Designed miniproteins, single chains, continued (4). Designs and how they scored, part 70

Each design is a single chain, and the fold is of that chain. pLDDT is the mean over its residues in the fold that is shown.

## One batch from the design tools (miniprotein)

Design m14567
Fold by ESMFold2-Fast:
Structure m14567 (fold): chain A 91 residues (1-91)
Amino acid sequence: SEIEKAEKEAEEETKRLQEEYPEVAELVKEYGDLLGSAKSLEEQAKLFEERGDTSLAKGAYEKAQEYKKKAEAAKKEMLEKYEEIQRKKEE
């Protein structure tokens, strides 16, 4: 599939970036881990809603939102670090 091809290409580019810029690689990993945790919590919340466990679903959605905020902060830090490295290369 086209999506599977894009994911494999992204994985190879990420590995190349990790080897050249290990500092950025750690931030990419943190962003991925936080986003994965948020998605897992959203899926859990949907399962709770489907079962009628509205209180558990709400708690899971609230935790997912916290992880999404942390992921966005990590993404911002990653982009700022990447820009800093790129600027130094232009000097």
Scores: mean pLDDT 76

Design m14568
Fold by ESMFold2-Fast:
Structure m14568 (fold): chain A 99 residues (1-99)
Amino acid sequence: GREEAERAAEGGERGAEAAAEAKTAAEAAGGALAAVGGAISAALAGRRAGDLEAGARAMERVAEGAREGAEEAVTEEGRRAAEAAAEAARRGAEDPEAA
């Protein structure tokens, strides 16, 4: 009925908003992990160059970014992986495998 369609549309809107928020958070988590990786590489390069002060500052930023990113990255990356796996499985079920 009309009321069922209206409730489904409202539920769909809330679901779409939650999915968009989760996607944005997952993208931000990916960026944070890349930044941490870059900082680690820079810290290692600084130590090799004998610049222990620059290496120490880079490691401090890595520790700060790792603490901030670890909580979000573990949660959002896990959710993204689960969503991607579900989407791939659904696509495989909808596309008739000719073989």
Scores: mean pLDDT 50

Design m14569
Fold by ESMFold2-Fast:
Structure m14569 (fold): chain A 72 residues (1-72)
Amino acid sequence: ARALAAAALALSRLALRLARTREAVALAIAGALTAIGAEILLDLGGDEEVAVREARRALELALRALAAALAD
């Protein structure tokens, strides 16, 4: 879970650096915030299944942000 959240955050940061459209920036920010939320949930002793699902969602958002940034 933490590794997935860290990967999603790294990819979101990369997408944000490459993003030139409002949509790509919004997706990158959404991915980063979701990844941070997953890490906070794990730190607070939250449900690991919920944290894994959120980390996977963050990774999907990060990949979509990167694809959008590269398409521009």
Scores: mean pLDDT 76

Design m14570
Fold by ESMFold2-Fast:
Structure m14570 (fold): chain A 61 residues (1-61)
Amino acid sequence: SVAEVEEEIARLEEEYQRLADEYERLVAAGRLTPEQREELLRRMQEVVERIARLREERDRL
């Protein structure tokens, strides 16, 4: 249903904000390692791709 897709999008948007906040926190503290940077950016990219797919699905409903 549209409501289920919208709820999943909302959860993914919250996950993205948590990842972005963690990235900014580590940058501001000067504590972001290359490994953490790669992992956070990879996870953020995965979330963006999932949101895009769900938005396309929602638009078809």
Scores: mean pLDDT 87

Design m14571
Fold by ESMFold2-Fast:
Structure m14571 (fold): chain A 92 residues (1-92)
Amino acid sequence: GMKTFTDKNEIIALVKKYLIGKTVKEAKADKEKKIATLTLEDGSVLEFTLPNGTTAENLAESLKGRTIKAEEEELLEDFINKYVLSLTYTPG
């Protein structure tokens, strides 16, 4: 089932659990909604709400088609603390 998180520590924990070490099969941005949607190799979906459409587009473009490395964890934590307003997680 789909679940939405707004607490920064919960968002960070989800990103560490579900995104780090995973391949982003597809990434899309909706500039009007300010949402970046990542579809992972297992079919799971991470939907990030950002402060503006440009930040959403930049997140999607930076992660598309990549395997997210463990060394990127600190950079992603910093990004979440600065820019992520909510995360919706849908299991694959």
Scores: mean pLDDT 88

Design m14572
Fold by ESMFold2-Fast:
Structure m14572 (fold): chain A 61 residues (1-61)
Amino acid sequence: MKLEEAIRRMARLLQERAPGPRSVEEIEEELLKEAKELQEKEGLSDEELTELIEGRIRLAE
């Protein structure tokens, strides 16, 4: 799965489970920013970052 797809799936899941004033697109942008900050801090590849997000999605489901 591509990083963008994983982030979009997480954003949709968060909006569905805890509906708030933010749109799915706003949640997606926030998550992408946080993911990129984590990637820079930890030195992760796009693939490693995507795997981490996919793991979070599986735990949330």
Scores: mean pLDDT 76

Design m14573
Fold by ESMFold2-Fast:
Structure m14573 (fold): chain A 85 residues (1-85)
Amino acid sequence: SEDLLPTREEVAAFIEEMAEDSKNPEVAEKLRRVAQLVRETDLSPLEAATILIALAMAHVLEKKGYFDEAVELLERIAERIEARK
């Protein structure tokens, strides 16, 4: 059977799709930065899942119009991934 766990490339591609669906250019830019960091970092499946949950919250914040909070959350996600390098 094929591995059903998402690859780093699949996770990064999903985040890039979130960026394309974003109506806020700053949120889109931060999402693209997170996608790049995911590609460059050897994340465990649990670490990847935690990032996806945080990204889901950022998406909810953006849809509710809390753009500054969404940007801040995405920056914190990026900082945590960079600290793993």
Scores: mean pLDDT 80

Design m14574
Fold by ESMFold2-Fast:
Structure m14574 (fold): chain A 55 residues (1-55)
Amino acid sequence: MSEEEKKKAAEKIRKAMEEAGASEEDINRAVELALEGRFDEADGLAVRAVIESGG
């Protein structure tokens, strides 16, 4: 995946997490992982953070 695709994936993750009510710290961490191309880890963190923030 290109650098542009990583940035777009990071932005998509940020928006999804913000809509779900995740904390800013968790959003920033997931975005960082996505920018590193670690999409599975970013997605896993996003899901976990949403569950923990909403539970």
Scores: mean pLDDT 77

Design m14575
Fold by ESMFold2-Fast:
Structure m14575 (fold): chain A 61 residues (1-61)
Amino acid sequence: VKLKPSTPEQTKELVIKLAKEGATLEENQLRDALIHAGLSQEEADKVIEEAKKAGAKLVPP
């Protein structure tokens, strides 16, 4: 997922919003985008878990 240059917090909010809308997200691309936005690997993994709980369909690589 190509995200616009944003703060880590805005990137988290966008991901969770897309998850609630039932978006299909590729897990590795999502993790890379979150890390590139300034999140740590641990923080990115937490966002991915929240997205799963919110109803996102995550495609493994």
Scores: mean pLDDT 74

Design m14576
Fold by ESMFold2-Fast:
Structure m14576 (fold): chain A 72 residues (1-72)
Amino acid sequence: MAHDEAAARVTAAAVARLAARDPEAAARAAARATEATGAGELIKRAVAERVPEHAEALAKAVEEAAARRAAA
């Protein structure tokens, strides 16, 4: 649904902004959003574009959340 995708993209942008200031909080937000909505790919891309220095840590959190979602 467009509404869900729009929310996911807003979350991805917010996570990328947060990662520049507080990468740990951003990683937690990314994991939650990924588990709830499956938007992990969008979040990883947004962070890699804005703050590549923290992209790997966020990607790790996203992948773990995605694996938990798949296992559920």
Scores: mean pLDDT 76

Design m14577
Fold by ESMFold2-Fast:
Structure m14577 (fold): chain A 89 residues (1-89)
Amino acid sequence: MAEEEGLKHLEEGRKALVEGDYETAIKHFEKAIELLGDKNPEAYSLLGAAYLRLGEYQKAIDYAKKALEVDPNNVSARAILAVAERLLK
């Protein structure tokens, strides 16, 4: 089912992120969002983390904000937003 595939992409993306393969991580997280829909704050915060690691600060901000629109208490998204905004300024 699409949900199961989306969750597998989240897991594979996290593995790529830990291994430092940020481009592969981004592809998996984008696929997870396609499969899980636009209300998954974890997928958005993980995309933000991957873009932050690549130095793509504006994209990191945009995805962290999307995660916070879904879940304002998402600790990872709040941290990514704070760091990326400081580095962009």
Scores: mean pLDDT 85

Design m14578
Fold by ESMFold2-Fast:
Order: C-alpha cells, then structure tokens, then sequence
Structure m14578 (fold): chain A 101 residues (1-101)
C-alpha cells in the first residue's frame, strides 16, 4: 500500500540522516563545527525529505523540528553542535526503528 511504502521510504531517509548526524557529531568534536557543516547540511536535507515522505502530520512536525535544531546548531560552539548532532542522530534512529516495527 502507498502508506506502507511511504513509511519504508521515511525510515530509509531517517537511517541515512542518523548516519550523517553521527558523522557531523564526530567531525564537530575532532575538527570543529566548520568541518561538520557539510554533514549537518546533508542530515538536515535528509530529515526534510523524510518529513515530505511522512503521511502522519505529527511525525512530519517532529522531523522538521529535528532539522531546524540541527540547522541552528551549525552556528553554535563545537561542543554544542556535537551534542545537538548526537541527539538528532539518536532521535532519527529511534524514529526509523519505530517506522519499521
């Protein structure tokens, strides 16, 4: 069904977003937020794409909130950017697991 396909697509995008957010967290910790920005931007793009694939309005709002938090963190300190990226990665992974359940 179209709804099942949409959930599977959103889960795939969230798994990729989690990987990119984890990469961004590592880069922010080791090289600083400037080095992490490309990975953070890619994670934001994937979260926004997942939100467009989502049929549930509440899930869509949650995904857009995660994207906005990560976008804002690009202008913060290295430590704060790493913390936000790790939080977003964990949230994206948990949501992907829930969508596949």
Amino acid sequence: AAAAEARARAAELLEEAARKAEEAARLAETEGVEAARPAMEEAVRLLEEAARAATDPELREELLALAEALRAAQEWSDEEAARVARTVAAAARALAERLRA
Scores: mean pLDDT 87

Design m14579
Fold by ESMFold2-Fast:
Structure m14579 (fold): chain A 57 residues (1-57)
Amino acid sequence: LVEEAVRESLENPERAGLLEIQGPELKSPDFPARVVALLREYKEASGFGTVGVVFLD
């Protein structure tokens, strides 16, 4: 889901830099580390100045 959200944001310029993560992902113990790693990688690759994450429950 996180990987899909990042890919969708990169493909849609109007939604770039904002990830909406749904409730099930929030319950994973490794979720924060996984999100940080992905955001860092995609920010570096895409050139975003800022990338935000919105948690949806």
Scores: mean pLDDT 54

Design m14580
Fold by ESMFold2-Fast:
Structure m14580 (fold): chain A 80 residues (1-80)
Amino acid sequence: SLEALKAAVQARLAALAPQAEAALAAGDYAGLAAIVREVAALVEEYLTALAELGNEEAKKALEELPAVLAEALAAIAAAA
């Protein structure tokens, strides 16, 4: 179900949060970039499910996701 997918995505994002904090604290920008890519993949999975159900906001967010990810990765690269 969509609710089960949402719960699974939220649980996985919660598990990634301490890893992101550890990477940032260590100055591990390569590790942070890997986590950001994983977060983007999880968000893409959930947005795709919503878009398939006719959610227009999810469809727009899905179309914008590659640009948002690229900008986030560029910012991490600049900080390294």
Scores: mean pLDDT 87

Design m14581
Fold by ESMFold2-Fast:
Structure m14581 (fold): chain A 94 residues (1-94)
Amino acid sequence: MKEEALKLVEEGNTVAALGLARDLAEDAEAAKEILEKILEVDPNNIVAWIELGRLYFEEKDYEKAIEYYEKALALDPEDGATKKLLEEAKKKLE
């Protein structure tokens, strides 16, 4: 599935590639690679920023999770869900 997701990104189908990254929930490294490739092609993909933040949060890399949530929030400053995710990640560093 990772190879198929990477091909979808190359073809400009970032929505389908994002879906495959989410299906790889048990392979965080493959999911990160796909999400990073999506953001290389489409840096305005808010969902990809949020999903990267979640993956790093699950790995307890709260500093990276904060960084990615802040990128998502910069694209949509009024997203209450992303604000809550950012607050939770910041609380883990306190």
Scores: mean pLDDT 80

Design m14582
Fold by ESMFold2-Fast:
Structure m14582 (fold): chain A 74 residues (1-74)
Amino acid sequence: MLEEEVRLAVAELAVAAPLLALGWYEAARAGIEALRAGLPLEEAKERVAEAARREGGDPREAEELVERAYETIE
């Protein structure tokens, strides 16, 4: 219960921190929302990539950051 919530918070931080450092606030939001909704990696990547692209970011870099975050959810 709480342990899973902590693991999710760590994953959210893993996605949000690098995206926020790049100024991709919408991508960070999309990543957090996807993780909280329990979306599979492919859907999370699609949402984050679209958000990053719309705000002038690199969609491929955003996808890689989401993959790393999902790898932290064990």
Scores: mean pLDDT 78

Design m14583
Fold by ESMFold2-Fast:
Structure m14583 (fold): chain A 57 residues (1-57)
Amino acid sequence: MSAEEKERQEKIEKLLKEEIDLSVEMLKAIVEKDEEKVKELEERLKKVVKEREELKK
């Protein structure tokens, strides 16, 4: 694997971890009925997912 491919894979793995962490925080916010926090976390999650999708192209 080239150094560039290795860096890309590491970025994808980090983004996947962020996605999981954000999903857990969003579930907590839903349980707490904090609608504002849920909205913020949803927007952050969308950004992380989009970045991961762009790296896979």
Scores: mean pLDDT 79

Design m14584
Fold by ESMFold2-Fast:
Structure m14584 (fold): chain A 75 residues (1-75)
Amino acid sequence: SMAEELLKKARELLDKGIEAYNQGKKEESIKYFEEAIDLATEAMKLAREEGNLDLEIEAGVVQIAAATYLVALKK
């Protein structure tokens, strides 16, 4: 589904954001985390519309992780 494709992309961006964070590349990591949040949020919305609770939960986990890193980076 489109929700599955968006979640896959959100996970890839979260992973890239974490790699950039670990390398001290603050601005790159912020961009990856912001994009991961956007895609995960859309995946959650589509999963909810499809009635796929597991996918909605997985997308929510990605969103929370990316948002947590982003808040820490913007301090």
Scores: mean pLDDT 89

Design m14585
Fold by ESMFold2-Fast:
Structure m14585 (fold): chain A 66 residues (1-66)
Amino acid sequence: SMKEKKKKELIEEILKLFKETRGLSEEEQEKLRKFLEENTDLEELELLLEAFKRLRENGLSSEEAE
């Protein structure tokens, strides 16, 4: 149960970053959420989140919706 909660938290963080940088629609976010839930482990999610944050920090994409 704790691992499930942590996995969901990581997925939400990834989705938040994708929404902020890519402007994903609700439908796209739901598809990505399901894909990540079915095809990734906690460790993979942590690595993916870190990699995405590093890519954003390098200035490859930054879009803020106001």
Scores: mean pLDDT 74

Design m14586
Fold by ESMFold2-Fast:
Structure m14586 (fold): chain A 85 residues (1-85)
Amino acid sequence: EEEAKKLFEKAEELEQLGKYEEALKIYIEILEKYPESNIAALAPLNAAKVLIKMGQTEKAKELKELHEEGNKEEIIKLLKEVLEN
């Protein structure tokens, strides 16, 4: 939990600095390493906000729908696809 929270705070700082790809990488790390943490439940919503700032509005909408479904595996896949392209 505490490590996940520290990563989350770092991702928020990176977002404020305009380092969107680095912020997304940390949200992916939280979802993969700390999936049971309360922070992992918050990470998808912050990642969607970052996607909007990157101009990836359609991907942000897809992420929100996956989050409502509780589909963490597809959220991770979507975020990785953004970083690979």
Scores: mean pLDDT 83

Design m14587
Fold by ESMFold2-Fast:
Structure m14587 (fold): chain A 94 residues (1-94)
Amino acid sequence: SDKVKQATQTTIKSTPDMIKAIDDGDIDGAKKSGQDFIDGLDTLDSLGKASDTLKQVKSLVQQAVDALDKGDLDGAKKSVDKMQQLMSQTGGRK
């Protein structure tokens, strides 16, 4: 369980890095952070530990990476904002 929790936390930490890179206009850095996020979620899914929320989060990160590949920073930020809302609802509020 500790490895699963650590993978989840590492994945969550990648969100701020991706947002910062997008805000700075660093498309390459933002894509790398997004790919690291997706890889972490794929690991959790391979272990049968991916929730429906995590699957939705992965979809939003994939959309953000695709937007970045097209040079659409605003679209990428919108997808990341939606992802952040889902993560906040799951881990931050009663």
Scores: mean pLDDT 75

Design m14588
Fold by ESMFold2-Fast:
Structure m14588 (fold): chain A 82 residues (1-82)
Amino acid sequence: MEEKIRRAEELLRRARELLKEADEAFERGDLEKARELVEEARELAREAIELLEENAPETSPLVIEAAMVEIEVAVLETILKK
């Protein structure tokens, strides 16, 4: 359990780093790079959510963090589709 929770935390941290880089790519007009980074972040967030659903209570701070990352991915995807 603890190891899987740590893995989920690591995946969410990496997803946030990718979302930050995607935001920077978007600001400089590199829409293709921004989309690639958002897609990679989505995959990491999905894996983290699957680990948390199996191994963490709903009240876990990491479950809330995962939901926030998923929302950030959805927002950036919506912006990038313009």
Scores: mean pLDDT 79

Design m14589
Fold by ESMFold2-Fast:
Structure m14589 (fold): chain A 97 residues (1-97)
Amino acid sequence: MEGKEKAEKAKEYAEKAEKAKTPEEGARYAAEAGAYAAEAAELGEAAEEAAEAARKAAEAGTKAAKAAKTAREAALGAGGAIAGIGGEFEARLAARR
């Protein structure tokens, strides 16, 4: 009963991951899809369907994770610049100027 529902949820979340509007949302949906696929496999019901859903979720997860990594690197690049400015300011306060 529940295993089939978990496999169905895994497929649904894998599709949501591919269509996600933001990289973070895509990564979250991919993780959910993987979790549901694993639960479906553990329950032994629809194990083959769960394996297929897990494969699709992994592919969607890879795509979403790559998009999320790109967005996070851009954000960390900006955050790193801000952190660098803060660190430089403290270094100037400590340095013999």
Scores: mean pLDDT 61

Design m14590
Fold by ESMFold2-Fast:
Structure m14590 (fold): chain A 68 residues (1-68)
Amino acid sequence: VSDEELEREVTRALGDMYRGLGNLFESRGDYKLAAEEYRKAAELYEKAGDLEAAEEARKKAKELEAKA
């Protein structure tokens, strides 16, 4: 595994963590906090090259922001 591969894997895993936090806040009705965590996940997914996950996270953040 190259340093670049490891960095991408770690960055994607961080994106997954923030997506998980977004789901947690959404389940509690904390839509503003949930939207913030999904935006962080989207940035990390984009940095990792996972454009599909990034777009899904951005879309989810916008939906949650509208509910806040």
Scores: mean pLDDT 85

Design m14592
Fold by ESMFold2-Fast:
Structure m14592 (fold): chain A 59 residues (1-59)
Amino acid sequence: GKEKKGEELRKKGKEYAEEGRKLMKEGKVTQGIGLILRGIGLAIDSALILKAPLSESKV
């Protein structure tokens, strides 16, 4: 259902943010920032689908 899809998007968002931070450390700052922003976007989409907080805490 929606919950499983939302959790998958949240997980992918976290993975993209981690890859973005890695790219920034490698000197690919612009590409890293872009990937981090994509990760944040997926986390927002997940929260909208689940009507849940973007973090591990409950609102």
Scores: mean pLDDT 73

Design m14593
Fold by ESMFold2-Fast:
Parts: structure tokens; C-alpha cells; sequence
Structure m14593 (fold): chain A 88 residues (1-88)
């Protein structure tokens, strides 16, 4: 678990340096898996800022908010992900 959290921080920092949305998405996934929900939210928001049509990032942002008990934000982001997935 600690190793995955450290890997998430490494990927996030690389995303900041390179501007690669995929690195933020991967960092967010590792943070979500390790229970670092606030860090996952920050990573997914960074990914969305670079690629706002990434349905996976919106869905995982919803999961992170749900884990924090913010059910209204979670619902909003799940609906956004569903809209983007339905688009294709």
C-alpha cells in the first residue's frame, strides 16, 4: 500500500512536469486504490483540466467523492461520465 501511494505521488509529479493527462489519471487510480481519496480528487481534477472529455476520469472522481461521503458531488460526476460514454 505505501509503495503504491509513493508511486502515485511520483506519477502526479511527472504529470505536473510533462502536462500528460494520462499520468494524472494513473496517479488518481493509485490514490483511489490506497484510500487517499483527497489526493485522488486532486489528480483526477488535473486530468480533467487537460482532457475534460475523459469519461474514466469523471467516473473515478465520482468514486472518490462517494468515498468521502459527498454523495451529491459523486452523483453529479457519475452523470457527467455517463453522458460522455453515451456520446460514443
Amino acid sequence: MKELEEEGVELFNKGVETGDARLFLEAGKLFLETGRYKSAILAYKAAIALDPRNAEAWRNLGKAYEKLGDTEKAKEYFEKAKELEEEE
Scores: mean pLDDT 83

Design m14594
Fold by ESMFold2-Fast:
Structure m14594 (fold): chain A 114 residues (1-114)
Amino acid sequence: AEKYREMGRFALLAGKYDEAIKYYEQALKEDPNDAEAWRNLGEAYLKKGKYDEAIKYYQKALEIDPENIRAHINLAEAYKKKGDFEKAEQYKQRAIELAEKRGNTKALEKAKSV
């Protein structure tokens, strides 16, 4: 699972979104409860402009880890790109609340910037 997650992240950073998807799907076959792998799969779909698929996989990450700050930030971005500004604001506000509760300054800055 770790090897495929690393390969997926490398492919994502290189703009190789189809390769990233393949590697994250392989990671999830080995560990279907990896919330970060689901979130990263969503990010690859977001980069391809597949907003509904991105939202689906970010929601899957939240089923596993309901307080995942990054998944809330990613959902806010995906809904904003889809034009659903009301849902984007809801996920953004939840990300801010979670980041403040945890004292995570970097996550708070990122949540406010979306």
Scores: mean pLDDT 87

Design m14595
Fold by ESMFold2-Fast:
Structure m14595 (fold): chain A 85 residues (1-85)
Amino acid sequence: SMQRAKLLAVSALFLAAAGLVSHSLGDEEAARQSFEAAIELAEEAAELAGSEEAKRLVEEARRALEEGDYERAAKLLKEAAEAVE
């Protein structure tokens, strides 16, 4: 359902926020794990919503995470959530 997709997208944003806090505190392992969990939820949300735009944004967020760019990953996850909503 769209309501479940939106809930997953919002949950991903909370995990991304937690990841940014961990990164700001220098806990890069916690930051990476929080963002990996956020991306997993965002991928599920995009699939449930059938949003190709959200899927593309989540893929870009995954690449940003692979590059260690947590701020870009968080921004892309926010845009993906907006594409689901």
Scores: mean pLDDT 87

Design m14596
Fold by ESMFold2-Fast:
Structure m14596 (fold): chain A 71 residues (1-71)
Amino acid sequence: KRYVAGTIITPAEAAGTATPEQLAEFEKNKPELYRRASDAAEATAPHAGPDVQPLLRETAEAYRKKAEELE
């Protein structure tokens, strides 16, 4: 029931199943991962419907700020 098709695994849930090596890699790459996620959301936003576009832009902005905070 918790893990259905399309369910997004939170970082905390992923940490519970990841190896120590995967966790270390994730920590090293966090700023880069957030920048890439922001870029992807911004690139997708113009192609989304009007109801989804604001959510994608807000997500992109949140990830961008998170990447800046982690630098």
Scores: mean pLDDT 65

Design m14597
Fold by ESMFold2-Fast:
Structure m14597 (fold): chain A 62 residues (1-62)
Amino acid sequence: GAEKSAEAAKKAAEEGDAAGAAVGAHQFRLSGGDPEEARRGIAAGVAGDAEAAAEHAKLASL
């Protein structure tokens, strides 16, 4: 579920894939995670900040 989406977003960010991190955050939102943190992660990913996108995905899963 949500934890796997957050892990995928973090891995994408570690690999420098901002778009992948944003997609992971969006999927996390759809799986019932924290919608506010997922939204922030998507916004960071769209802005090209893969590290911020992964951090918000991680916070949404905590």
Scores: mean pLDDT 66

Design m14598
Fold by ESMFold2-Fast:
Structure m14598 (fold): chain A 56 residues (1-56)
Amino acid sequence: GAAARERALAAFRAALLAAGASEEQADTMVAEVRRRGKSAEELDREGTRAALAAGL
């Protein structure tokens, strides 16, 4: 649902910031992901990959 997707987007943004992205970069990526209509599950997987790539 919309609530799950918003939580996934927030988690994805947090993961990008943890990986060293700037707030501007993180906001741009979140906007792109929203435009592409990715599911909450896809966002969770992308956030996990970003965290792992950053050594988190």
Scores: mean pLDDT 72

Design m14599
Fold by ESMFold2-Fast:
Structure m14599 (fold): chain A 75 residues (1-75)
Amino acid sequence: AEELIKKADELVKKARELMKEGDQGNKSAEIEAAKLYREAATLYDEAAKQDPENAFDYQVRAALAEIMAVLAEKS
C-alpha cells in the first residue's frame, strides 16, 4: 500500500499545480489535471483493498480525487 499512496500523493500534487494553470485559461492543463486526479483515485482505491485498517481514509482520498477530476473537466 505504501508505494500506491506515495504515487497517488505525487499525482495529486501535480494535478493541483495544473489546476492553477487551468484557471489562467490553459485547457490542456485542466485535461491533464483531470487524468492525474483519476489515476490517483484508482491508486487510493487499490491501497484501500490492500490495507483494510486504513481503507476508510484511502476511500475518502479517492472520492476527493474523483470530485477534483470532475471539476477539472467542467472548467
Scores: mean pLDDT 80

Design m14600
Fold by ESMFold2-Fast:
Structure m14600 (fold): chain A 74 residues (1-74)
Amino acid sequence: SAEVEALKAEFKARVEALAAEISDIEELQRGMLGELLAAVDRLRRELGLSEAEVTAAEKEMAAYVEAVFREHAA
């Protein structure tokens, strides 16, 4: 849905902003995990998605976090 895609886009922008501003690797990891948990919670509580839809979105968002984190941590 448009709301799911908008939430994912906002999430990705927030993750990249954290990577640009936070130089400490542990603080960056905590920040990124916090954003992922908040996004997953909003998908469940606010958008009323099924478990399968939440799982698919979480997998996509988690993969994005891993890619951004690896680029900045390596």
Scores: mean pLDDT 83

Design m14601
Fold by ESMFold2-Fast:
Structure m14601 (fold): chain A 89 residues (1-89)
Amino acid sequence: SILEEYKKIAAEAQEAAEKGDWEKVIELTKKLGELLAEHYGVPLIAKAAELTAEAVRAELEGREEEAEKLKKEAEELLEKAGKEAKEKA
């Protein structure tokens, strides 16, 4: 069920991105992060998704340097989240 929900939201996010609906991409990115964080019991996944969404917003506003910083922070949190998920398994 969680995998079906993930696939559905991920597909909606891809369609939104292809249409240039970045507000919807931001919303769905956060929603996916929350869904995965709840499923794996790792809150850092949700935080990483929030930073990814903020990076998209920064790019839309022409703040490229800020967007790169946010992307890097999100990647670091995702790496940490992945390690925590493995150690809890």
Scores: mean pLDDT 82

Design m14602
Fold by ESMFold2-Fast:
Structure m14602 (fold): chain A 60 residues (1-60)
Amino acid sequence: SELRREAEELVRKAKELEKQGKYDEAISWYERAADLYREAGDDVNAALYYMKAAILKSIK
């Protein structure tokens, strides 16, 4: 779906920001991607990226 493709693009951006040490921005992009996956009905990927954002919040 269109929403899933958009979510995938946001994940790519988040990963790049994470590699750059821009954790606050990466967290924001992961949460936005998770929201789009949830809206698309992709609960597995939504949960995955919400967890990823939560982990980054705990270790930055």
Scores: mean pLDDT 87

Design m14603
Fold by ESMFold2-Fast:
Structure m14603 (fold): chain A 72 residues (1-72)
Amino acid sequence: SLAEEALRLLEEALELATDPEVIRNLEAAKQALEEGNYVAAASGLDEALKLATDPEVIELLRRALELVKQLL
């Protein structure tokens, strides 16, 4: 499912992320996805994306956000 793929991308981003503020937003987005709250998940991913500086993390977050937006 789109939610399962988005969650996998988010978990991969969490493994790479080192910024505590990015990690906090990703953890919130992960919880929201697991709860089926796609609006909150999209918000958390968007905030994490604005803070992220690692190109690999940015790419994973862009893909995860695209998938979550399809669930809205």
Scores: mean pLDDT 88

